Designed miniproteins, single chains, continued (5). Designs and how they scored, part 103

Each design is a single chain, and the fold is of that chain. pLDDT is the mean over its residues in the fold that is shown.

## One batch from the design tools (miniprotein)

Design m19575
Fold by ESMFold2-Fast:
Structure m19575 (fold): chain A 64 residues (1-64)
Amino acid sequence: MEEELNRLEKEAEKNGDNDTLFDIGVLYLAYAVLKVLDEKHYDPEESARLKKRIEELFARLKAR
């Protein structure tokens, strides 16, 4: 995920695609939150829901 996001980020920066850069920023933040939730075992159901939303947004970015 991170390696693919880094590739998409560099391409978006080259093209001046601010919308894609914003979405990538949101994905990095969501991924960081997911990692904390998984490490702390705060809420497995909420962690699973966040993971699905991350996967959906990432799939939309790759489809562009």
Scores: mean pLDDT 74

Design m19576
Fold by ESMFold2-Fast:
Structure m19576 (fold): chain A 90 residues (1-90)
Amino acid sequence: MPSLMQQVIETLDKLIEALRARDIEKAKELAKETYKLAEKAPDDPVLQEAASLARSIYLFLEENPNPTEEQLKQMIEAVEEVREKLRKHE
């Protein structure tokens, strides 16, 4: 079975795809799934960074259902950075 780390990385990959597709409802769902998964490892600082970022994205999209191109790009870059940290952490 995939590890918690692999599950979080997979969910972040799907979140990046949803953000690129401007599928805000799917992005919110995936952000929520990501932070709920990552919160299961409170002693892992990289997973907690992923949880915090995903929670921030979820809250931002709840209040901003029509984000600008620049806001989407910044969110995607932040998710890609955390995803890279998770891959190197293994």
Scores: mean pLDDT 86

Design m19577
Fold by ESMFold2-Fast:
Structure m19577 (fold): chain A 105 residues (1-105)
Amino acid sequence: SKEEEIKRLIEEAEKTKELLLEIIEKALKEGKLTEEQAKELKELIEKTKEATIKAAKLWAEDKDSEEAKEAIKKALELQKEIHEKLEKYFSKELLEELTKKSEEV
């Protein structure tokens, strides 16, 4: 049960990364993002995925540990940062496309 939940969270994190990268590449190709903005978003997406997976694994081992609490805090901070950057760089139309595709994850 707990192992299956961790596996699901990891699979969702990987799918979310692939979805975001696909939208970013399309937006870059269509001139809706600069190469610098795309690079920044890709690096932040990878860091967010890694932090989220680390937090999930540490939480599963000992949810009350200081290491788990710090990892969760870092993952949430990175998730907030990616959300703010997406809102800053993406048009309303791109954000709506992201929301619709996110329903498939």
Scores: mean pLDDT 80

Design m19578
Fold by ESMFold2-Fast:
Structure m19578 (fold): chain A 81 residues (1-81)
Amino acid sequence: MKSLQELTQELIERAKGKSAKEILELLRETIEEMRKNGWSVEQIEGVVKRTVLLLLPTYSEEEAKELAKGAKELLEEVRAE
C-alpha cells in the first residue's frame, strides 16, 4: 500500500502539463482507488487537499480557480459517504 506522501507525490508528477479539468479527473480516479484500498475519509481528504495546495501556485489564476472549485466539490462527495 502506498503512503499518503507517495500518493501525493505521484499525483503531482502526473499533474505536470495537465489542465485543471484533467487534474480533477485524476483526483476522482485516485479517490476511488483509495476507497477500494480501505483508506479513511480523513486520509482521502488529506491527499486531495495537499495535492491541490501544492499545485495551485503553478497554475494561472483561472486554472487555479477551476481546480480549487472542483476539488471542493470532490471533497463534499467524499464527506457525503
Scores: mean pLDDT 79

Design m19579
Fold by ESMFold2-Fast:
Structure m19579 (fold): chain A 94 residues (1-94)
Amino acid sequence: GEAGENAEQAAELGEAGARAGLAGDYAKGAGGAIGAMGDGLSGKLAGGEGEEGRYALEAGREGARAGAAGLRGDREEAERGAEAAREYAEKAKE
């Protein structure tokens, strides 16, 4: 559904932002973090107050966390955030 699609996009943007930030691409890192949160919010709106919307928002939050960690050079936190975002995106699709 739309919530699951937005959650997948949030996780993808968060991971891409994390990689870019870790590579020193500040603009792409920040864009990925912001985009992940935006898609997470869109998924929340599409899924409403149900679990799908909640999981989409959590995917966006974790994706944004991964991107922000990448900007700081925190590889461990970036990897944890990206993994958590993917897990929430999979739950949003169920």
Scores: mean pLDDT 86

Design m19580
Fold by ESMFold2-Fast:
Structure m19580 (fold): chain A 73 residues (1-73)
Amino acid sequence: EEERRQELLKQAEEHERIADGYEANSKKARDLAKEYEKISPSAALVAKGEADRYETLSKKHRELAEQLRKEAE
């Protein structure tokens, strides 16, 4: 059981790292969208779409990590 618990925690940590990466990309895309708002509305819209996509991916990996941690209990 302890070996299984350690394996689940490692998988949870990996998903948390992936989520952190997507979260950083989402924030960068949000910042770019704000910069583009008055320069190129189409570029701002694309950046907003990328930010939303990265945010969704981050949340999914956070949920997977939470489930794995609960299973490890």
Scores: mean pLDDT 85

Design m19581
Fold by ESMFold2-Fast:
Parts: sequence; structure tokens; C-alpha cells
Structure m19581 (fold): chain A 75 residues (1-75)
Amino acid sequence: SPLEEIEAKLDQQRQQLTQFAQQHMSPAQTAQFNALVDQLVALQLAKARGEPVDEARVAALQAQLAALYQQALAS
């Protein structure tokens, strides 16, 4: 189903982001990054199911992830 395809794609993206964090971040930063990724994936899955989501929270999580990602690249 289309939902199963979205779930599989999000799981692959989550795995890639987790690997990036483990390779480029401290354990504390990795835990924070993974928690933000988990929250964003949960919201994207809810949205794919047609559930209402707080778009401001999605934007805030994306901004926090981008900031941590850029900090890791600069290190």
C-alpha cells in the first residue's frame, strides 16, 4: 500500500540519520539528534495517515535537526 511504502522510506531515512549521528556526534548529541528524528518521523507518519499535526512543531524539529547536522559537519 502507499502507506507501507512511506513507512519503509521513512525507516530507511531514519537509519541513515542514526548512522550519521553515531559517526559524527558525541553520545549526548547522538541521543538528542535521534530523539528529534524519532519525533519528526512520528509526525510525518501521522500526516501520511491523514491525522492532524502541528506544522509549527514540525518546522521547529526540522530547524533543530538542521542546526545539529551543520554543527557536526563543522567539527
Scores: mean pLDDT 84

Design m19582
Fold by ESMFold2-Fast:
Structure m19582 (fold): chain A 95 residues (1-95)
Amino acid sequence: MSEEEFDREVAGTLIIITLSIALKDAQRGNYEAAAEGAELAIKHVEKYKDLFSEEDYQRILEALERAKEHAKAGNTEEAIRDLQEAMDIVERAVA
């Protein structure tokens, strides 16, 4: 594996772990932590945007922004769905 491929794998794993933690926080009703996790995931996705196609990048950001807003509003089911959508796109993109 090249250094670039290794960095890509590490970046993808970091985003997936961040989303998994945010999803668990949302499932536990910890809306503030879920919102913070979504915001952190946005920062990681923006930093590592080269992992994604333009279409996937935009869809991930839109899902994470919705997840953040829903979590802040206490809309747990919507936040969970949006976080799952973002995670599914990330997992497919880094596979």
Scores: mean pLDDT 84

Design m19583
Fold by ESMFold2-Fast:
Structure m19583 (fold): chain A 72 residues (1-72)
Amino acid sequence: GSVDQKILDIIDNMILYSRMTDDKASVKALQELRDQILNSNQDQAQQLLDQFIDESGEISRRRVEEMLRALA
């Protein structure tokens, strides 16, 4: 798939995990991010994801890298 599809798959996985742990705030934030990415191009989608990771901290960055590697 495209880079955008992999980014969406990562976000959907993060939403699923947040729902399983009853983290309603993270579910809402990730759904808002997903909507922004759906209305963006590939470069904008990558920038939005990078900004979210930077604001969410190092653990989110490592998780995204692991998921991107698994989806390759």
Scores: mean pLDDT 70

Design m19584
Fold by ESMFold2-Fast:
Structure m19584 (fold): chain A 122 residues (1-122)
Amino acid sequence: VSDNELFMAMLTLSPAPHEEDLIEPVLAAEAGVIIARSSGDEEAYRRVQRHLDLARRLRRTDPVMSTVHAIEALLTAAEASTGFFKRAAIRGAEILLEQLERHPDADPRTIARLRAAIRRLR
């Protein structure tokens, strides 16, 4: 992974301080892939790639599940990472979870599960 790829991943997961905290789910999952790849954990990298593929496939037909898979990608990347990249992946997941909670079709049980996963990684 290049320093430029890591820099772009970090920008994706860190919205500007004067803007609304919004992240596009597929871009967040792509950032998760870059973070997982930089960790050297091949199993985490494969799992994050699977979540990215599902997020991409569902983006138009099921935006709620697309967002769920993007959160799962970031949580998997966070588990494989340490320090700055782990914190960035967790923050991205938190922002996406807030976006998911605002969606009328979001399943409360899925929201509760993802919230618990974020707390476990903290």
Scores: mean pLDDT 83

Design m19585
Fold by ESMFold2-Fast:
Structure m19585 (fold): chain A 81 residues (1-81)
Amino acid sequence: DELLKAVEEVAGEAAREAEELLKEAKELGNEEGVEIGLQTIGEIKKVVEANKDDPEKAAEEVRKILEEGAEKIREANEKAK
């Protein structure tokens, strides 16, 4: 799967960071952080669908969404502490 390979190469690190931050949000009971995580997943689904014919573009958009989502979750988690 060319799309999965591109996403792993381009967005894998950002995905791991977002996952850890979402885990922290759940541990903190931070509803805002969890909601941002769910919105981020929804945005990823939309851009993957829009860019099915361009795996590299899909991967780059996914990386951007994950990086932005991770930053927002981090900010929400900091406010919850």
Scores: mean pLDDT 80

Design m19586
Fold by ESMFold2-Fast:
Structure m19586 (fold): chain A 78 residues (1-78)
Amino acid sequence: MEELPLTDEAKQAAIDEVRRRAKEAGLSDEEIDILVTALENDTLTPEQEARLTPEGARILADGYGVAREKAAEIKKKQ
């Protein structure tokens, strides 16, 4: 499957899902900010990744999955 660039709509869906899951998991506001920043910039630095809990890293990976699914859905509507 071709990898689509993340649109603002796809990024927003991923950010909303990541914030929801991170709050449910009891992550700190600081860690939530790292996850959101990574999604907004479509980049996670090795230093930021090393600061994530295993749960935070899993939530971020799930967020990227949501963004890709949303981007594919948007492309199909064109």
Scores: mean pLDDT 74

Design m19587
Fold by ESMFold2-Fast:
Structure m19587 (fold): chain A 55 residues (1-55)
Amino acid sequence: SDAEKQAVIDRLLERLGEVLSEEELAAIRERIAAQKTPEEQLLVLYEASAEHTRR
């Protein structure tokens, strides 16, 4: 379960890397690193991804 969550995090970061600048990605990575659980890390990623989803 945690390994599967980590795989999802990695895939989302790869996709965001195609759309975001390196500086924006670094900021997101720092916010993820500040979270202690994979669940909180996924929430940060989903929020960042939602802002960059096509409207």
Scores: mean pLDDT 75

Design m19588
Fold by ESMFold2-Fast:
Structure m19588 (fold): chain A 69 residues (1-69)
Amino acid sequence: REQLEEAIRLWEEGRPEEALRLLESVRDSLPEEVQAAIDKAREARRAGDEAAYLAHLEEAVRLTRRFLN
């Protein structure tokens, strides 16, 4: 829980790379929909597609907030 709250905080502070790394570290304990969003963000980052990377990471953060509530 604390790790998920920290990932959301990092995203809100404009630290997307750190937010993604933290979400990746706990990926396997997250719902399938969050895992899919993390995977898409990771692949977009590797492809150098910054717009897709940020969009998928925003979706992962949004789904993580929903999961915590």
Scores: mean pLDDT 82

Design m19589
Fold by ESMFold2-Fast:
Structure m19589 (fold): chain A 56 residues (1-56)
Amino acid sequence: MKVRALEDIGEKIKKGDEVEIVEEATWAPEEDRMVLVENKEGEKAAAPAKWLEEIE
């Protein structure tokens, strides 16, 4: 699933970047859910799901 970063996520993923969701912590409530995302360079970072906007 492609998402857009709404905030800077670590050093490698910046606000406005399009990233893929690789893994989702489905055990957590939606508001506190963490996801693992990967940018086009293959860099991975964990981010709160609320910092991401779904774009397909």
Scores: mean pLDDT 74

Design m19590
Fold by ESMFold2-Fast:
Formats: C-alpha cells, structure tokens, sequence
Structure m19590 (fold): chain A 107 residues (1-107)
C-alpha cells in the first residue's frame, strides 16, 4: 500500500539521518530530539486514517526535523555544517516526493 511505502521510506530516512548526524558529531541533545520527532512522526503516520492526514504528518515532520538540523548546524564548523545542510536538503526532497505522490492520489 502507499502507506506501507511511506513508512518504509521514512524509516530508511530516520536511520540515515541519525547515522550521519552522529558521524558529524552533532550534539547528543539534537540527536535525542531527532529520535523523538521521528518516533512521534512514525507513530502518527501509522495512525493516519486518510491521505490528507498522512500529508499533514509528513509536513509537520519535515518542519520539525528541519528546525533541529538547522539549529544543530549553527554550532558546527563550516565543513560539517555543509555536510549537515546536504543531509537536510536530501531529507526535504524525499519528504516532498512522498507528499507529491500522496497529493496525486487525492486528485
């Protein structure tokens, strides 16, 4: 189902973001916030009863993860900041692709 595909992609993104953030030595406080936001987002996506609810969950998750990664980047050196920003843009692109697919299903 489209929901199962979205959940799988989100789990893959969670793993990649957490692994890369740890490799870049992002402070533990931000790692813990990311883990919480992804867990809450995954639970909300599983509980979603409509395509619109799934879109709303993904939009909220995109905003929350983006905020955490941007705040973490402010405390990092330029080289690590660039890599964290690349990770942020990849995350945003993948979430936007999922939202676009869900919006096309509503049409």
Amino acid sequence: SIKEKALKKLEEMRKKILEKAKELEVEEEYIEELEKVFEEGLAALKAAKSLQEMIDVLKKLREEVSKILMEAAEKMDEEKKKKLNELLFEFQDKVNEMIDLLEEEIK
Scores: mean pLDDT 87

Design m19591
Fold by ESMFold2-Fast:
Structure m19591 (fold): chain A 100 residues (1-100)
Amino acid sequence: MEEELRQLSGIEALYLEFLRRGGKPITKEEAKEVLRRHDELRYGRVLPDEVIDAILEGLEAKGYLKYDKENDTVYITDKGREIARKLAPELVERAEAEAA
């Protein structure tokens, strides 16, 4: 349950970054940096690369992200946007209003 909660928490950070960029796609390395920064700021932890990779893979397996390997692009799915709104409603609502 704690690991699942960490993976879901990561999707909110990725969606906020996507909105901050005006809906521009992010690369896999940029997505990893967002997840690393999120965990550092929120929990005071520095996650190893293999754990960050596992979080991204878990989010993709749950249908919250899609990774396009050919274009090195991470997309947030409609499911991912929905869960991000549930995890951080005030932050997501504000970011969506600023992006509109």
Scores: mean pLDDT 74

Design m19592
Fold by ESMFold2-Fast:
Structure m19592 (fold): chain A 63 residues (1-63)
Amino acid sequence: SLKEDLLAELDAATSVEEAGAVAVKLYEAGFVDVRFLAINVPRLQSGQLSLDDFKKAVRDEIA
């Protein structure tokens, strides 16, 4: 499914830029809302949220 494909792409992400790009795709697909991005993407970019914690936050949001 698109959701499974995007989660696999998120798991493969090794950089902030890659993970952020997948989060935007998840938003475009309707799996996360704009508030999720507004809260979590700046934290990922600043290093307040690790790459692994960001991936966990995405999975928790769409469960």
Scores: mean pLDDT 87

Design m19593
Fold by ESMFold2-Fast:
Structure m19593 (fold): chain A 90 residues (1-90)
Amino acid sequence: SAAAAREAEERYRRLIEEEEREFEKLKKEQPDNPELLVEKALEIAKRVAETLEELLPVVPEFAADLQAAKNAIKLLENYEERKKEAEALK
């Protein structure tokens, strides 16, 4: 329904605004800790993907946003793997 789609879009917009605010705050508080920023970004991307999957039946147009979130998760997980390789060097 149009009303359900509007509510879903508003929920998604509020989530993104809240997550962006949290990320910028962490970035200011921990500028010398890229590891925490990557961890937070991965947490955000996973939460965004889960929310988009839930809303997808109501707003099919979110399919592109969901794919973008899944791509972001993959990129961030690859970064964490490379970090573990660097840590193995002592």
Scores: mean pLDDT 84

Design m19594
Fold by ESMFold2-Fast:
Structure m19594 (fold): chain A 73 residues (1-73)
Amino acid sequence: IKKALEELRINFALQIISGDPKAKEAIENAKSYEELKEIIYEALRYAGGLSDEEAREIADLTAKHLEEEKKAA
C-alpha cells in the first residue's frame, strides 16, 4: 500500500516533467541530487500547482527514484 502510493506520487511528478520539455532537458543535464530535486520541485510548483510542502516531498521522492535508475544503468 505505501509503495503503491509512492509510485503514484512519483508517476504524477514524471508526468508533469514529461509535459515540460525544458524541465526534462534540465533533469538530463543535472549534475547533482540537489539540482535534480530543485528542478522537479519547480515543475511541481509551477506546472503541478502543488503546495510548497507537497512539492518538496514529492520532488525528494522523485529525485531519489531517478538517481536509483541512473545507478542501475
Scores: mean pLDDT 77

Design m19595
Fold by ESMFold2-Fast:
Structure m19595 (fold): chain A 81 residues (1-81)
Amino acid sequence: MLEKLREQIIDIFNSHKPTKLSLKARIETGNELQEIEDEDPEVASILQSVLDEAGRNGQLSEEAVKEAIKLAKETIKKKKE
């Protein structure tokens, strides 16, 4: 499950053209990451790891970040009690 999530997030960043993140987008991303960590630290760890890797490789984009966050939140919802 988590390995598949990592691969899907990597694919999202590889599929989007890199763009400069606005200050608003950076703040919003930080808030979303904190929310995800509060709900599921394992999913947050995977998302953070891929975000760090994409940042190092110059692959960050506002669209890719939003899509990756959405996928992480959907994965948490699918993890049933």
Scores: mean pLDDT 80

Design m19596
Fold by ESMFold2-Fast:
Structure m19596 (fold): chain A 62 residues (1-62)
Amino acid sequence: ATQAAIDAAKAEYDREKKMLENVRKQAELAAPSADPGTLQLAIDFAEKRYEKAKAEYDALAA
């Protein structure tokens, strides 16, 4: 892979990692008054995106 491709994959991984952390924090703050199913769905989607970005970055950085 080119350095540009590795850098792009890392940027995507960093974005998805921050997004997952943000979603988890929002879910913790909202938990007492929000629908638990909606909170869990948001976390699941963020985790799926994070895992995909991580796998792509890991494959290029190997």
Scores: mean pLDDT 80

Design m19597
Fold by ESMFold2-Fast:
Structure m19597 (fold): chain A 99 residues (1-99)
Amino acid sequence: SAEEVEQMERAVESAEYSALQAAKNIGKDEDEVLRYILNLRALVQEARDKKFPQEFIDALEELVRAVQLAYDDKVPTEKAKEEIKKLVEKLREIIKKLK
């Protein structure tokens, strides 16, 4: 539905913001990184509660895992941002197929 598409688009915007903020703080502020990772995990739980398409939930979980791995491996901010942008684009393409 149009309403579900709008809700998913808002979830992607929130996820992109949180993921990029986490990436920006890798090696600078661990508390901020962990806070944004928790925000991303909350978005995954909200997507499950709202019963969004499984493909969307799986892609959102993949974004959370990528951010967690970038933090664990202390990946340079620029490299982490490139991976995040790629996964966010994947989320947007999933939504586009539902229109």
Scores: mean pLDDT 88

Design m19598
Fold by ESMFold2-Fast:
Structure m19598 (fold): chain A 85 residues (1-85)
Amino acid sequence: TTTVTVTATLRDAAGNVVASASGTVAAGGEAVLRIETTAPAAGEYTLTVTESADGVVRARREYRFVVEAAGTPVALDVVARGPAA
């Protein structure tokens, strides 16, 4: 298939999902997933980005960052590109 589903999930230090976004990108295309939230607590947060096609996970990336105070605004843009046509 030439279409990929991209899912971005933000989790707190306890593993609770704080925010998520998903979209699809076609071959030769580009998709931008935006996550905007307010951190409920200080601590380490993990952004997991998963790319899948035909129900199979093709790629997975993980990014970690620390939030120093509750109430901190968090805005993340995930740019995904489809495979070459």
Scores: mean pLDDT 80

Design m19599
Fold by ESMFold2-Fast:
Structure m19599 (fold): chain A 56 residues (1-56)
Amino acid sequence: SPSSISSSINIINGMITTYNNPNNTNIVNGNHVTSHIINNYINSYNSSFTTHTSNY
C-alpha cells in the first residue's frame, strides 16, 4: 500500500541523514557502500511506488 511504502522511505531517509551527520565523517567513509546500497533501495522503492500509483 502507498502508506506502507511512504513509511519505509521515511525510515531510510532518516538513516541516510544519520550517516551524513558531519560529526560522524569517519562513519560516512566506513559506510559509503551502505549509503550507496540504501540510495539504490530508495530508487527501487520510488520506482515501485510510482508503478503502484500509476497501476492502482
Scores: mean pLDDT 56

Design m19600
Fold by ESMFold2-Fast:
Structure m19600 (fold): chain A 66 residues (1-66)
Amino acid sequence: SKAKLEKAEQLAQKWRDASTSSLTEAANNLERQGDLKAAEGTRAAKAQSDAAFQKLIDDVRAARAA
C-alpha cells in the first residue's frame, strides 16, 4: 500500500538522521582523543551510510510513484 511506502520513507529518514548523529559524535570523540585515523575512517563510513540511505529513500519514492 502507498501508506506502507510512506511509512518506510519516514522510517528511513529517521534511521539516516540517527546514524548521521551517532557517527558524527563518534568521529568528534575520536578526533578529540587524538585518533585522527579512526576519526577519518568514521567520517568515510558516515558518507557511505548516507549514500546507502539516500538510495533506499529514492527506491521507496520510485515504488510509491508507480
Scores: mean pLDDT 85

Design m19601
Fold by ESMFold2-Fast:
Structure m19601 (fold): chain A 120 residues (1-120)
Amino acid sequence: SAREDLLAAVRRTVDRLQAAGIITPEEAEKILEVASKFTKEGLIEMLRIMKDVMEKLTDEQARAVAETALRFAMAYVELLTGEIPEELRKIYDEFLSRPDATKEEIIAFLDKVIEILEKL
């Protein structure tokens, strides 16, 4: 199912980030727990966990985590609502246009996504 495929993608990504030393086993477990709920609230909690992880990373590592988080946000919203909001696509496009963005600016993109999700 689409839910099983998406959860498998989250698991593969979490395993990859853990193998790279970017996240801890405890952070990996929490991400998978909230991701498996397939709710707006679970998605928001997953993004908040990923944001907290980014605080301890380099700008380059934070960018990789943020790109993954934004892709999962779009996939989850499409699964839950049937469409990806234009505002969310615009934030993703803006993020991709900013290869020079600092960690603080990258985290601000996740904050904007969380604000959009809270209003769904």
Scores: mean pLDDT 86

Design m19602
Fold by ESMFold2-Fast:
Structure m19602 (fold): chain A 76 residues (1-76)
Amino acid sequence: SPSLEEKVARGVEAIRRAAAEGDYVMVRVAVHELVELGKEAEDKTPVIEALEELRREFADDPEVVALLERGIRELE
């Protein structure tokens, strides 16, 4: 089974790919999957940090930022 770190990396890559394509439906889906992973994890920190890094990376895309910020709020 993949580690939490490997699952987070896959989620980050899925979000990056969808955002680069302007596929906001897939950004929403990928963020939701990463948030659910964070809710199930004993330590939410790796997921929160990954979402915060993506928010900085995509700061020029208000829709991507809004989806990421909602995910961060669900984990805090």
Scores: mean pLDDT 88

Design m19603
Fold by ESMFold2-Fast:
Structure m19603 (fold): chain A 77 residues (1-77)
Amino acid sequence: SNKEKALEYVRKALEIAHEEGNHTTELVLAVTRTVIEKTEDPKERAKILEETAKILEKQGDKKAAELARKAAKVLKE
């Protein structure tokens, strides 16, 4: 399902943040994952991921931001 693919991208971003010791990005992504899992509206899930990507990009976390955007794009398909 598109939700499962999106969560896989979020998981990959979390693994990268953890390996790089970026605890702030790891926390942001962990919260985002939990909110997506509890949100029933697919459109709202995509919006949450797009907002998360924007936050991560502003913090300089380009790889995590790119993965979050890919997750959002999958949910819109």
Scores: mean pLDDT 81

Design m19604
Fold by ESMFold2-Fast:
Structure m19604 (fold): chain A 79 residues (1-79)
Amino acid sequence: SLEEQIEKLEEQIERIEAIVDDPNASPEQLLQAQQTAGVLEMHISVLKREAIRRGDEETYERLEELAKRLVALIDRIDA
């Protein structure tokens, strides 16, 4: 379901946050986290289109917040 996909997406974002917040994270872990974040941004775009098709404003707003979190994480890795 759309709800299950969003839940899994949130779990993946939390795993990326854990890597970015870990002072012992290797450069290789950070690079993998950045690549994964890019893939998740694409998934969010697909799910946002589905939310629009369904008229589901609440889900769309939730996906926008997840997209903002991913952009912030990518910016932290690139800094």
Scores: mean pLDDT 86

Design m19605
Fold by ESMFold2-Fast:
Structure m19605 (fold): chain A 82 residues (1-82)
Amino acid sequence: SATLEEAERLLKELYNLIENNAPVEEQLAVLDRALALLKEAFPERAAEIERLSAQLREHIRAGDRAGAVAVLEQIGALMREA
């Protein structure tokens, strides 16, 4: 679906922003857009998506790049399993 394709694009964009140490506000803005589309694409998994997104926000705010990437990989796995 177009919604899923856009969510995947935003998650890849977020990964690049995290790797390049972009401003936290920019990282969080892309995450919020991706979260909205992920919940639209997978409404049955909204609780899991919200939990993973909360963990990802904490890692981004803490400057924990390794933790942020690990959670992004978990979100990617969730999308492949759905």
Scores: mean pLDDT 86

Design m19606
Fold by ESMFold2-Fast:
Structure m19606 (fold): chain A 81 residues (1-81)
Amino acid sequence: MDEFIEKVLEELRKALEETFEENKSKLSEEQAKKLREDIEKALKGFEEFLRENPEFAAKLDVKALLKHVKEELLEKIKELQ
């Protein structure tokens, strides 16, 4: 279970960081800094959630989750503009 959670978090971090880097030019320096901090807080919260809810972790469609979080981040970036 721990190895699975670690891999999911690594893939989520990479997806979010890649999406952030591709779109950070659309944001002010202050907005970019806040969004980066929000991403880190969200990843930490999600790690804690998965560790406390192993049944949820076992049922995760990782590919669908990656697509969803990328889309949510893009929507948040649009709202900040």
Scores: mean pLDDT 79

Design m19607
Fold by ESMFold2-Fast:
Structure m19607 (fold): chain A 87 residues (1-87)
Amino acid sequence: MEAEMRRLAEEAEAALAAGDEAEALYHALEARRLWAEATAPEEVLAVLLPGLDEAIAAARAGDVERARALADAALRRARALLRELQA
């Protein structure tokens, strides 16, 4: 998992260095999705994955601002649910 996430992070950094912010965000979101699938409870995945999929689609469309907003919202919802489940 860590090695795969590092590869995706390196691809995101390379895309940023090339000036392709949407491509960088796409790789970063794929890394987050992969991490979540490996570590999050099913209830958290049910909330997180649809939001990340929407964010990934926005990044592919070149809408970096929307992709960030969608990803941030999905991650906030997932973290809130995870805290509730751990309480």
Scores: mean pLDDT 78

Design m19608
Fold by ESMFold2-Fast:
Structure m19608 (fold): chain A 66 residues (1-66)
Amino acid sequence: ELDEKLSKLGIEVRKNREAAELLGPVLAEISRWLRENSPTGDLSPEEIEKVKEELLKAFEEALARL
């Protein structure tokens, strides 16, 4: 679930200042994308899958840089 993925990212950001600096902009960008592409909060299954892939990719990139 998208909300759960964002929540997990937030927890990791809080645990590590370095992760917070790196993931903060990424989370802001994802939130902006969601507002632009789903102003009512309703995403198609295809859009949800794309967002999940972006979140996982961003998380892996952030971890690799830590």
Scores: mean pLDDT 62

Design m19609
Fold by ESMFold2-Fast:
Structure m19609 (fold): chain A 62 residues (1-62)
Amino acid sequence: SKEEAIKAGEKAANEYRGVRASVEEAAKLLEEYGFSKEVARKGAELGKGDVTASASAAVALS
């Protein structure tokens, strides 16, 4: 649900503030937080190596 996506994204964004990762690594992390593979990949690509930005993008796409 959208509410679950918001909670997952906020948790990931807060825990990984200032952390940089490859798009592949960020996508896998977002999948662990419950995002679909498609949303996680698109979020990671939009985040461009910033895990917090990737999580925020995944929430917006959910």
Scores: mean pLDDT 83

